Designed miniproteins, single chains, continued (5). Designs and how they scored, part 67

Each design is a single chain, and the fold is of that chain. pLDDT is the mean over its residues in the fold that is shown.

## One batch from the design tools (miniprotein)

Design m18460
Fold by ESMFold2-Fast:
Structure m18460 (fold): chain A 65 residues (1-65)
Amino acid sequence: STKESAAMLQAIAVGIEAGIAVEAKFEGDTLHVTLEEKSPAAERAAEEIKRYAKELGLKVEVSFR
């Protein structure tokens, strides 16, 4: 859907802006995002990604490597 595509692209864009590699995929109705870093910058990126997905009414799960 348009909302799912927007959320996925936003997650990737936030990662690029922060200099952090991001993997984003949907499993069922949930957006799964993995950030390739565990740092204060990655935590801030994760919060931005979660906020955007929530505003669109999507379920989101974020993890760090």
Scores: mean pLDDT 85

Design m18461
Fold by ESMFold2-Fast:
Structure m18461 (fold): chain A 96 residues (1-96)
Amino acid sequence: SASLEQFKEELLEEARRELEEYMEEKGISPEKKEQFLEEFDRLFEETLARLLSEHEQRRKMFGRGPLSEDELKQIIRSAVSIALHKTLAEADKYVG
């Protein structure tokens, strides 16, 4: 839905903002900031696909119906959080 796409876009924008501010404070170069933002995008997509696949498999095993919009929003929120924290940890490791 348009609501779900907007929710996802807003969460991604907030996460990218937080990551950019962190990297700016740490004095990370523009080139390396771009690389970390690309890694964040990749990790988000991979994590979202994995979480959706895991939920679909569980529902097939237990004979449950399709995910609600609220359940999808929770999965998206989890994927954003996981990707953000993993990228922040790599940025931390990079700066020492």
Scores: mean pLDDT 88

Design m18462
Fold by ESMFold2-Fast:
Structure m18462 (fold): chain A 68 residues (1-68)
Amino acid sequence: MARELVEKARELIEQGKYEEALELAKKSLALDPSVIDEVRELGRLLREQGATQAALKLYSAIGEAQIA
């Protein structure tokens, strides 16, 4: 389910695997847009780890999901 993908993405971010985390986060939004707030928290975690570019990419994906 979409929440499982968000949870896995969080673990990947904590391990520094940002590309894999972004793919899972985008897939979770495509499956269930209601997880958008949880995905936004993943963006905050990326910023806290200094992964600013990865966070910007995730926020862009969130914006697209809200418009679609």
Scores: mean pLDDT 79

Design m18463
Fold by ESMFold2-Fast:
Structure m18463 (fold): chain A 58 residues (1-58)
Amino acid sequence: GQLAVATAGVPQLSPEELEFRKGERLEILEEVDEEYVLARNAAGREGLVPKSLLEVVS
């Protein structure tokens, strides 16, 4: 999938959302809507991530 880096950290606010830290590398699996992607972290956990908090690695 497409690689991205988190520009900010967020705690898990709902069961559907992924918890991540600023600078964490995430794999984008699918675009869900205008605001969110489905992403996977290095531990293999999947969840929704706000697109505005991701910088795509080219």
Scores: mean pLDDT 80

Design m18464
Fold by ESMFold2-Fast:
Structure m18464 (fold): chain A 84 residues (1-84)
Amino acid sequence: KEDVANRLIGLTLRAIGALIEGDYESAARDFEAMADLVLETYGEKGQPAAEAFRKAAEAARQGNVDEALKYLREGMKLFDEVLK
């Protein structure tokens, strides 16, 4: 469980770095990896967080950094709710 949280943090930091560098496709792939990780680990309970991360990926591909960060924050909030 802690290992999954650490992997998610690593993907999050890498995705944010990619957004800052303007590498929107790499950021989108990292957000998709976050969604997959949460679903594989928590199943249905992870679905709301995974959906938010997929929306972050779509926003990143469109170059919408503000929307990508908004969905990233929502996904992290939903993920925190799964851990409680």
Scores: mean pLDDT 85

Design m18465
Fold by ESMFold2-Fast:
Structure m18465 (fold): chain A 65 residues (1-65)
Amino acid sequence: MLPAPSPEELAQLDKRLEEFRARLPGMSPDERRRALLEIGIEANELHGTPYAIRELQKILEEEKG
């Protein structure tokens, strides 16, 4: 079985995603790409990559309108 993120790891990832959402309207395309890479690395370390992908898709769709 693949490891699942702990409640603490999910809370850390949720905080990172909320920080990204808050900053997103002011980000350049280069800053967005860098932030997405950093979130991807952190999500992988926290074993939450599938969760992070779904949440990032929602955030990006909300920003797009």
Scores: mean pLDDT 78

Design m18466
Fold by ESMFold2-Fast:
Structure m18466 (fold): chain A 65 residues (1-65)
Amino acid sequence: KVLQLARAVEDYTAKKKEELSFKKGDELLILEEVDEEHVLAKSLKTGKEGLVPRSHLEILETLYE
């Protein structure tokens, strides 16, 4: 399992209950790749997990588990 550290490049408001809302500059851990458009991520600010559009994230670092 590979973790990636990412930062939000834009604000995002969840459109579905399984999605995560976040603000520009928030840091997230990418836990899993779900499809070409979405990743499963955990907000480091709130501790919540949810689907995040990949286009709204900048990958900062690859971590190992």
Scores: mean pLDDT 81

Design m18467
Fold by ESMFold2-Fast:
Structure m18467 (fold): chain A 57 residues (1-57)
Amino acid sequence: GTRVERTEVIPGVFSDEEMAALAARYEAALRAAGFTDVEVRTERVGDSLRVTVTATV
């Protein structure tokens, strides 16, 4: 399969719980769409959240 990566920056302040919930939702959605080896990373960057998703199609 082909390994793909996407990065999205979401403005706002997020708690650790909100970040974990968002990551879980990304993983679930991608698995439902047929992606495998799904990895979601979240990082606070100033007043924004950076979400990096890697998966295999």
Scores: mean pLDDT 83

Design m18468
Fold by ESMFold2-Fast:
Structure m18468 (fold): chain A 69 residues (1-69)
Amino acid sequence: SLEEEGQKLIEKGKELIEEGEKLLKEGREKLKTADKSEIPKAVGTVLRGIGLIFEGELLIRKGKELIEK
């Protein structure tokens, strides 16, 4: 059903946000101690974290829309 599909999207979105927040924290901590050669990788980790949070928020919005229909 659309309600079950919406609930699955919301749950998946929450998982992605949690994973993204973890990566964002890890990347930011690495940036504090990174030498010049390590900065690109640490920035990449931060950007991946932000991307997962954004994707998770989008899935939650889509899931809520399905439940409201």
Scores: mean pLDDT 86

Design m18469
Fold by ESMFold2-Fast:
Structure m18469 (fold): chain A 65 residues (1-65)
Amino acid sequence: SMELDIAKAMLTMAASALGAKIEFEERDGKVVATITSDSKEDLEALKKTAEKLSKATGVEIEVKE
């Protein structure tokens, strides 16, 4: 869906801005984002961003490290 593509694009941009790597997997309309970062604070910030984005788009987003 368009919402799914927007969610992935926004999370990719947020991760890139923090210097983190992000990879996506799509299953059953859900997005699973795996984040690689040397900063625990950046990981926490990305988790909060994913939660807000999920609420805004209606897409279920789960963040893993």
Scores: mean pLDDT 80

Design m18470
Fold by ESMFold2-Fast:
Parts: structure tokens; sequence; C-alpha cells
Structure m18470 (fold): chain A 53 residues (1-53)
């Protein structure tokens, strides 16, 4: 959905800026959406952002 995609895109933008704590927040919002609930790439990015925060 648009909201899930926007949260994912915002997470990617924040990750590029080195804002890993904020990126993790947006990746979590995307992962919590049913559209991405089984998406392993988003789970991987969330875990990586949490480790770097």
Amino acid sequence: SDDAQKNYDKGLELEKQGKYKEAAKYFQKAADHPYFSNNEEIKKKLNEAKKKA
C-alpha cells in the first residue's frame, strides 16, 4: 500500500543519511503493515538499522 511504501522509502532515505535509529523506526512501520509482513528484505534492513543505531 502507499503508506507502507512511503515508510519504506523514508527509511531508505534516512539510512543513506546515516540516521539509523530513525531509519529503523520507519522500517518497523513498513514491516508492521500486512503488505510487507513476510518481506525478508525489509526485516533484514530493520535488523541492520537497529544494529547500527
Scores: mean pLDDT 79

Design m18471
Fold by ESMFold2-Fast:
Structure m18471 (fold): chain A 118 residues (1-118)
Amino acid sequence: SMAAEYQELLNKAAEYLSKALVHLHKAYTAYEQGKLEEAEAHIKKAIEYLEKALEYLKKAYRPDDANVARAIKAVEEALELARNWRTGDDIAAAAGAAAEALGHLVEAGAKQHSFEVE
């Protein structure tokens, strides 16, 4: 059904946002430890997951779905912050935007995922 397809798209977006958040937190920890190459590697992985989340969100988007629209905006903000990161504060801001996107997605009906360690 269309409802089942929509639910699958939301669940996939939430899964990729959760993976992006794990890598953003690992990037922040690496940055605090002075491990800049490790931080950059985690940021690149987070960007890949944020881009995948955005693909699924755009497929799920409906003009009357304010929560998916807010999630898209928050993912686009997280992507801009992650792509242009310079400091730990930028990584933290990207993680905040990604977490906000996940919150909107859960309000839209996405299944909550436990954080997977990657």
Scores: mean pLDDT 88

Design m18472
Fold by ESMFold2-Fast:
Structure m18472 (fold): chain A 78 residues (1-78)
Amino acid sequence: SAAEVLAKIEAELAAARAAGDKRAEALALAALARAYYEQGDYEKALEYLRRAAEAAREAGDEELAAALEEARKVLEEE
């Protein structure tokens, strides 16, 4: 179910944060954005994309950050 997918990703996010793994945190936040997008919750999808891009920048992953910002812009046009 969608709730089970969200719970799994939230557990992955908690594990990434506990480990201090900012790249893993960015990927988990991006997965949450996708899950909310698939549920039609575009406001939460946009919020999680912004948080994911910030975590990617903190990780020094500029390519991932740029991809997440592009995804956010595309979603805002819809």
Scores: mean pLDDT 86

Design m18473
Fold by ESMFold2-Fast:
Formats: structure tokens, C-alpha cells, sequence
Structure m18473 (fold): chain A 70 residues (1-70)
């Protein structure tokens, strides 16, 4: 029980840090972008980071549900 809760919290923390960094980096790249290619690269970076963030949250939710299931 305790180990799964700690793992879920760690995944949420890692996801939040990844999200915050990815959004900040992507916003900076978009603001600095002078070409269509640079803008698309920034958007791809954001998309990849958001996908990893979602994946970590899904795994965390799964662990929490297992704990609640007894």
C-alpha cells in the first residue's frame, strides 16, 4: 500500500516538473521563433512533453486505484 502511494506521488511530481519545464521551454521557443519550422519544432516539443505528462498521471492513477481496491 504505502509503496504504491509513494510511487504514484513520485510519478505525479515527475510529471509536474516535466510539464512545467516543457511548457516553459516551448513558450520560449515559440516566442523566439522567426520561421515556420522553428514554430513547428516548439509545438512538437510541447506535444511530446504533454504526452509524457499524461502517461505519468495515468500510471499514478492506476497505482492509486489498486491501493483503493484493497
Amino acid sequence: MEEKLKEAEKLREEGKKLYDKTVADSNAQIAAATTEEERKAALRHLSQGLAEYAKKNIEADKLIEEVKKE
Scores: mean pLDDT 80

Design m18474
Fold by ESMFold2-Fast:
Structure m18474 (fold): chain A 97 residues (1-97)
Amino acid sequence: GKRLVLEAVAEITMLLMRAAVYLVTGDREGAAREAREAAEKAIEAAERLLKEGAISEEQAERVKEAAERAREAAERGDVEEALRAIGEAIDTLASAL
């Protein structure tokens, strides 16, 4: 239920904040690494939360789509796009609260 969604949102948000700190301090490689971890956690959370009935199939698909965009952006060094896409994944998960 809602507790599982809240825990996922909190974990992914913490990784997003770490990525943002690395970005503003000039460590773009550190930012990209944390963004990739946030994307991977978002995909894992979407699959688990869907299995547990905590989110809809539509919500799970939207989270996974945003997370894959974040991962691809981070891999090409577009950290700003990666953080935006992670934010979209968080917003979609939070909509289930």
Scores: mean pLDDT 89

Design m18475
Fold by ESMFold2-Fast:
Structure m18475 (fold): chain A 70 residues (1-70)
Amino acid sequence: MSKEEARKDIEEGRKEVEKIKDELSKEVYTKGLETFEKILDSTDLSPEEAAEKALKELEEYIKEAIEKKK
């Protein structure tokens, strides 16, 4: 996957996220896409590595949100 292809995937993902009616799911997916795009733009990582890093950051975000909820 090239950066150009990854950016196209992000754009298509954003269109799918707009169709989500559940606010929590929409927020989580939006956060994931924003993180992925930010990593792609700010690092020299491959799209695959950027996606993996974005998923790890999203996972940490979700864990922290759950911990704060307690």
Scores: mean pLDDT 74

Design m18476
Fold by ESMFold2-Fast:
Structure m18476 (fold): chain A 59 residues (1-59)
Amino acid sequence: SAMQELRREYAAALRESENQSVEEQIRTLEEMRRRAIEAGDEELAEALESQIETLRKLS
């Protein structure tokens, strides 16, 4: 399902985050949040919004 694919991508993004700039991480998470909203995965969308806010404070 679209939700399962998106959640797998999120897990992959978390693993890859150590090799990415803060700006790259924010861009990836913003794209995923948009897709989570479109897929109706409100739980994932909220988690992504919280992570984006945390990363923006580091920028």
Scores: mean pLDDT 79

Design m18477
Fold by ESMFold2-Fast:
Structure m18477 (fold): chain A 56 residues (1-56)
Amino acid sequence: GPLEELAERIERTATRLVLEGVPLRNQEEAARAAAEVLGISPETALRIIREVRASM
């Protein structure tokens, strides 16, 4: 659904940032960095990632 698609986009953006040399120590830091690129709040990005994983 839309939340799963947004979660995938957040994770894909974080992966790309790591490959481009941005040091991301953990998933929370990765989600925040991706949120900044995507123009959403880091709190919203973390909430979406956690919610989608809980519904696995």
Scores: mean pLDDT 75

Design m18478
Fold by ESMFold2-Fast:
Structure m18478 (fold): chain A 55 residues (1-55)
Amino acid sequence: KQSIRDQLKLITDEEVRKIVEEALNDPRLTDEQIQAAIQKASSAEELRKLIKEAR
C-alpha cells in the first residue's frame, strides 16, 4: 500500500484524502481495488460509493 500512500500526498481535496486514508486502513480492500476506485471516480461521493461496493 506504499505507492498509494505516496499518491495521497499529492491529493489536494481534503474529503478525497480522508476517503483514501480510510480505505488504506481497511484490511478487506486490496491496493488494486483502491487504485481502481480512485481512477474511476470523478468525485468524492463516487469514490466513497466505489470503495463501499469493493468491500
Scores: mean pLDDT 73

Design m18479
Fold by ESMFold2-Fast:
Structure m18479 (fold): chain A 67 residues (1-67)
Amino acid sequence: SKVFELELEASVYWLAAAVYKRLGDLEKAKEYLQKAIEKLREALRIDPENEEARRQLRAVEEELKKL
């Protein structure tokens, strides 16, 4: 489904952010967290009741605030 594809894309961006954070590239880490948020918001626009996407969005937003 389109929603699953968007969640998968968000997960890939979130993993990329974690890699950049470990490398000390906080600018790239923030960029990829923002990309993950965009994909999760798109998923929730299509399926607002998607519990998994909602949980992931909150986690990614919290991580972005810590950077």
Scores: mean pLDDT 89

Design m18481
Fold by ESMFold2-Fast:
Structure m18481 (fold): chain A 64 residues (1-64)
Amino acid sequence: SVLQTLYRNRGEYHYNLGLKYEKEGKLDEAIKHFRKAANDYRLAGDTEGAEKAEKMIQELEKKK
């Protein structure tokens, strides 16, 4: 559906922001955006995308 596509696109946007902040060493900001991405991927029905974002959160939480 159009709504699922919009959620997936927003999830990808937040995932990319998470990667940007991770590269900059801004771990809290990166985690925030990966959490937004995981939520949006779940709303889109994209389980794989959500799990990918959740793994990034777990890895970055260990670095704090």
Scores: mean pLDDT 89

Design m18482
Fold by ESMFold2-Fast:
Structure m18482 (fold): chain A 72 residues (1-72)
Amino acid sequence: KAEELLKQGEALLEQAIDAYKAGKYREASELLTQALRLIWQSYTLAGDPAKGEEAINEMIKKVLETIKERAE
């Protein structure tokens, strides 16, 4: 179900952020890629790919903010 894919994607996104904070950049990149894929599939399966694109853009912004905070 779309809700299960969204939940899994959100869990992987949190794991990606934790991996970035731990300095595991390769693992973080892989987890982020998987998270975005599952989130996109969730919105596509729900019949609203345009909202999926917006959700992905928002999540990318959140990850970039986290990276900037650690670079300071």
Scores: mean pLDDT 75

Design m18483
Fold by ESMFold2-Fast:
Structure m18483 (fold): chain A 77 residues (1-77)
Amino acid sequence: MSQEEIAELAARIAREAAAELGLDAERAGKVAQESAKTSDSLAEAMELAVRALAPELSSDQLHALATRLGEAVRELE
């Protein structure tokens, strides 16, 4: 998968997950896309995105987002 494909997929997954959880979907998508630029895999991009969003989210929101993103990555890898 190309870096561009990872970035687009990461942004889409993060945006969808955030929207379903009532979070800022546009912010989540943008952070995931930026994280993908320095990542070698979709899993790493998602881990970096969760870490970057952690200061903006409650513990419950962070856990829910991390869980959903992890499930999406496992389904694809």
Scores: mean pLDDT 81

Design m18484
Fold by ESMFold2-Fast:
Structure m18484 (fold): chain A 58 residues (1-58)
Amino acid sequence: DEEKKKKLEEQIKALQKQIELLEKHIKDPNASEEEKKMAKELIEALKKEIEELKEQIE
């Protein structure tokens, strides 16, 4: 359980880092509207994945 929990926590941290980078990209005034839309859609997908992983951790 310890090993599996650690792997899930590492995956969650990696996904959270991706979300942080995408959120910075969305707030960048030099980013195109298309880039912002794609980033926003990806953030929602990543958030859903994180919630699913969190449900497995306890």
Scores: mean pLDDT 82

Design m18485
Fold by ESMFold2-Fast:
Structure m18485 (fold): chain A 62 residues (1-62)
Amino acid sequence: AALAAQAAANLRANAEALEKAGQLDHAERLRRAAEALAASDAATSEEVGRAAVRGAPGSLPK
């Protein structure tokens, strides 16, 4: 969760830097990756919380 949140923040910062450099395609791809990580982190945090109550059965699906 914390690692994914930091990774998403780093991707957003890089996307902003690329936008300022005129690399719009790269910036857009990084922003999508950051949003996907943030959305997955939110969903994973909720699911992990529920799974932790039951005892998480191994690694999360990819």
Scores: mean pLDDT 67

Design m18486
Fold by ESMFold2-Fast:
Structure m18486 (fold): chain A 61 residues (1-61)
Amino acid sequence: SMEAEIQRLEDAIRNAPDDEAKERALRALLAFLLRQGVPEEEAIARVRALGDEYGLSRPAS
């Protein structure tokens, strides 16, 4: 299910060994949410919230 895939991606973020790996996992989650038809604003907000939780900050270019 979509929820199971989201949980796997969030686990990948939580278990990533360094900030670079966490950032890659956050990008993978964003790409997945967009492919599932989640609105861009909602998908970005969710990824930003997780990034903030782990002390990561990536401004949109």
Scores: mean pLDDT 77

Design m18487
Fold by ESMFold2-Fast:
Structure m18487 (fold): chain A 66 residues (1-66)
Amino acid sequence: MTALELLQRVQGLAATGEERSKLIEKAAEKLGLPKNPVEFLERAADPELGAKALEALEEAAKELAP
């Protein structure tokens, strides 16, 4: 899993920069990773974390949905 693939998933799940920041923050909180978008993507791109990061992003998107 690459940082670019994770970034593309975030862009698909959230339309605005504010929504993307909230999505990453919530996913980072679930995984115990940094809430900063760049630092989150760098750490979550780890081969062991990539699948868990995608799952956490999907769960965060579901929780943030109206």
Scores: mean pLDDT 78

Design m18488
Fold by ESMFold2-Fast:
Structure m18488 (fold): chain A 82 residues (1-82)
Amino acid sequence: PQLDLSKLREELEKLSKEELKKLAKELTEEALKLLLEAGLVTEEEVEEVKKELEELLKKGAKKEELINLIMTTRGTIERLKE
């Protein structure tokens, strides 16, 4: 079954900014782990992405930016699980 992106977006819009930050971090860590295990990224690239995410979260990302990040990351995870 294909991920229903419209349903996912609706559920994400119901979450608080803090819940979206937590989810974005958790999904990014899962995606990076899968990418590293697949040999698609290096450990150095993983650390760079983690630093960029921490800076984004500290500088006050907009709710829509967090939702878009989560949706993109979920799409990446779905592709890597194939």
Scores: mean pLDDT 79

Design m18490
Fold by ESMFold2-Fast:
Structure m18490 (fold): chain A 84 residues (1-84)
Amino acid sequence: MVPEESDLSPEVLKLIEEAGKALEAGDYEKAIELLEKALELAKKEGAPNEVLAHLYYNLATAYRKAGDFEKAEELLEKARELAE
């Protein structure tokens, strides 16, 4: 379920990895920041919709854990649209 290394630049992969560590540490604000940066870089690099959907899903999870359920639902809908 994690995008393949070949699907993403090293910079995007590093941001996703750091965001995962922030989520495990309970630092949801940092995880959101890192995932938003990863999403913007992936969009700029023309990443496939499947990769973008995965990033939106992770960002939704971070917002949900931070207690922002409205933003999480918005991002989940975006992920569903991209994943078909």
Scores: mean pLDDT 80

Design m18491
Fold by ESMFold2-Fast:
Structure m18491 (fold): chain A 86 residues (1-86)
Amino acid sequence: MPLSDEEIKAEMARILIGLGNIFAKKGKLEEAIELYRRAAELAREAGDLELLAEALENLAKVLEKAGRLEEAERAREEARRAREEA
């Protein structure tokens, strides 16, 4: 059975979250930010609110480490909304 476009996007988002975690652990914060942002976009397109929240929570943590506090707060707020709707 071929995967739906939504299921493919959700799987790609999970892969990008995993890759972002590796880059974040290695201190490559800007690369991790880009990976988590792409993961969040794919999760939104897939309609996977739990995955969206996970991507945004990880994005917020890495933005905070990078000193981008306002962006981190926005990501945390969107993650909370996604979890409430999931």
Scores: mean pLDDT 87

Design m18492
Fold by ESMFold2-Fast:
Order: structure tokens, then sequence, then C-alpha cells
Structure m18492 (fold): chain A 57 residues (1-57)
């Protein structure tokens, strides 16, 4: 699960130009990982966050 969080963090940082938005998404993803959400849920959450951040640019 930690490996999935780190992989998604790298994707978020690469896709999201707004550093503040990227860090917010990463923080939420880390918190969900700590609570034991599945890798599939974490990946979906990251994709959703990236899409929202890109729309706000």
Amino acid sequence: IEEVVEEEEAKIRAEVKDEKAAEEIIKQLREAGEQGYSPEVLKKAAEHGIALAKKRE
C-alpha cells in the first residue's frame, strides 16, 4: 500500500502544475492509505484529484 501511494504521488507531481494543489491531493492520498483503503481506491482518488486540478488551471 505504501508503494502504491508513492507511485501515485509521482504521477500527481508530474501531472499537476500547481504545487499547492499537488500537495493537497498527496496529503489526502497518504491519509487514505494510512486508514487502509485499497490500492484500487487510492489510484481512483489520485486520478480524480489530478483531473480536478487540471480543470482549475
Scores: mean pLDDT 74

Design m18493
Fold by ESMFold2-Fast:
Structure m18493 (fold): chain A 58 residues (1-58)
Amino acid sequence: SLLEKYQETLDKITEVMKKLREAIRKGDEEKYNELSKELFKLTKEYVELREQIRAELA
């Protein structure tokens, strides 16, 4: 379902944010850049799923 995909995307965002905080703590610029790209992609997917859910509920 769309709600299941939405929850999965949120869980992935949470995991990436946790890894991003660790990369910042360690000063790992390469890892920070990789994780920032992944976070951007996941955030875009999150927004798209949210809009699809809103459209189905409207």
Scores: mean pLDDT 84

Design m18494
Fold by ESMFold2-Fast:
Formats: sequence, structure tokens, C-alpha cells
Structure m18494 (fold): chain A 71 residues (1-71)
Amino acid sequence: EVPKLTKASREELLRLIGELLRLIGDKIELEKELKTASGEKKKELEKKLEEIEKKIEELRKLLDELEKLLS
């Protein structure tokens, strides 16, 4: 049976949403740094941005599945 939203499930959902928002904020900051970076620093920031984008994508999938299960 699909779990219904309880207080505990709502707290977990809000925590995951908070994680996603934090990662999006980190992405925005890295994009700002990339505009002023050059050489090796730029390459390091691009790698970090790629890692954050992958984490955001995984977290979005998890949130989509949770929404589908809790709806």
C-alpha cells in the first residue's frame, strides 16, 4: 500500500527539499565563480559543478518517486 503523508514522512520530505535547495544554491555560487575563474581553477570548478548537477538529478528523481508514492 502507498504510504500516506504522516508528520514523520512530511518532515523527511521537507528535509529532502531542503537538501535540493541547498545544492541548487551551491550550483548558483559555483556558476558565479566560473565566470571569474581561469585555467586549472576553472577546470576544478567545472568538475564540482558536474558533481553537484548529478546530485541534484538523483535527489529530484527521489522526490518525484516520493511525490508519486505519497499522492
Scores: mean pLDDT 76

Design m18495
Fold by ESMFold2-Fast:
Structure m18495 (fold): chain A 66 residues (1-66)
Amino acid sequence: MFTVEARFETPEKAKEFAEIAKKLGGEVELDLSIPAKVVARFKSVSKAIALALIGIGLGGEVKISG
């Protein structure tokens, strides 16, 4: 499995990212502390990469592992 971790300056961007991750079929954990943090897990590497690129586009600090 691939893990995508993204941090956002605002909870609003984190919530948007979490909804996109859920729509892609990811297992999602959301932490609305400051900075807000979202962790999504995928069985598909292509979906993990797609979510990571979306997170970068939203201005997030993104890490991918697995």
Scores: mean pLDDT 83

Design m18496
Fold by ESMFold2-Fast:
Structure m18496 (fold): chain A 61 residues (1-61)
Amino acid sequence: MEEVLKEFEEKIRNAGSYDEIVEAMREAKEKGLTEEQIREALLKYTGFSRERIDELLKKAF
């Protein structure tokens, strides 16, 4: 779990596009991260609004 979370955090830090973030979210979900863990990481590392994060979560989940 911790390794998957770190990998996800690294991917979103290095993401050059919105599609790359959504792809990283899908991979994280497939590897067992919860919707809550993904939401928290996005809030911490992207500066996106809650509204935008919820939109991204709908696309990935």
Scores: mean pLDDT 78

Design m18497
Fold by ESMFold2-Fast:
Structure m18497 (fold): chain A 67 residues (1-67)
Amino acid sequence: AAPERQRIFDAAVELIREKGFKNTTLRDIAEAAGVPLATVSRLSKTLLPGAQMRVLADEVEADPSIQ
């Protein structure tokens, strides 16, 4: 497995435990895992399936910092 994939998954699990699924953003996961937001966005389709994560991803795409 890619090292980023494991870090992203681990960070997502910890953040969901702390903040809950609905309040966890891809940006928060990227920062916690120490990987680029674009990498988290791509891998989230495989690692973090779900309607709620897709809604959070829409918010991330509106962030000017990822352009």
Scores: mean pLDDT 63

Design m18498
Fold by ESMFold2-Fast:
Structure m18498 (fold): chain A 56 residues (1-56)
Amino acid sequence: AMKTTEFDAKELEKALGVSPEEAAERIKRTLEAAGYKNVEVKIEGDKIIVTYEVPP
Protein backbone atom coordinates (compact mmCIF):
# COMPACT_ATOMS: atom_id res chain seq x y z
CA ALA A 1 0.00 0.00 0.00
CA MET A 2 1.21 3.52 -0.80
CA LYS A 3 1.58 5.98 2.06
CA THR A 4 2.24 9.73 2.00
CA THR A 5 3.28 11.78 5.01
CA GLU A 6 4.32 15.42 5.47
CA PHE A 7 6.88 16.98 7.80
CA ASP A 8 7.35 20.63 8.60
CA ALA A 9 10.84 21.53 7.39
CA LYS A 10 11.48 24.00 10.23
CA GLU A 11 10.36 21.48 12.85
CA LEU A 12 12.81 18.93 11.41
CA GLU A 13 15.60 21.54 11.49
CA LYS A 14 14.88 22.11 15.19
CA ALA A 15 14.53 18.41 16.03
CA LEU A 16 17.45 17.01 13.99
CA GLY A 17 19.73 20.06 13.71
CA VAL A 18 20.07 19.60 9.95
CA SER A 19 18.90 21.43 6.83
CA PRO A 20 15.61 20.40 5.17
CA GLU A 21 17.60 18.95 2.26
CA GLU A 22 19.71 16.80 4.59
CA ALA A 23 16.60 15.70 6.52
CA ALA A 24 14.92 14.69 3.24
CA GLU A 25 17.98 12.65 2.22
CA ARG A 26 18.15 10.92 5.61
CA ILE A 27 14.46 10.02 5.48
CA LYS A 28 14.83 8.52 2.00
CA ARG A 29 17.96 6.52 2.94
CA THR A 30 16.39 5.25 6.16
CA LEU A 31 13.21 4.02 4.46
CA GLU A 32 15.18 2.40 1.60
CA ALA A 33 17.46 0.67 4.12
CA ALA A 34 14.38 -0.59 6.00
CA GLY A 35 13.11 -2.26 2.79
CA TYR A 36 10.41 0.17 1.69
CA LYS A 37 9.97 0.51 -2.07
CA ASN A 38 9.19 3.48 -4.34
CA VAL A 39 10.48 5.96 -1.76
CA GLU A 40 10.19 9.55 -3.01
CA VAL A 41 10.93 12.66 -0.99
CA LYS A 42 10.04 16.19 -2.14
CA ILE A 43 10.60 19.59 -0.60
CA GLU A 44 7.61 21.88 -1.25
CA GLY A 45 8.06 25.26 0.39
CA ASP A 46 8.04 24.71 4.16
CA LYS A 47 7.12 21.01 3.87
CA ILE A 48 8.94 17.75 3.25
CA ILE A 49 6.59 15.28 1.56
CA VAL A 50 7.45 11.58 1.73
CA THR A 51 5.75 8.91 -0.38
CA TYR A 52 6.61 5.23 -0.01
CA GLU A 53 5.20 1.75 -0.48
CA VAL A 54 4.70 -0.37 2.64
CA PRO A 55 5.35 -4.10 2.06
CA PRO A 56 2.30 -6.37 2.54
Scores: mean pLDDT 78

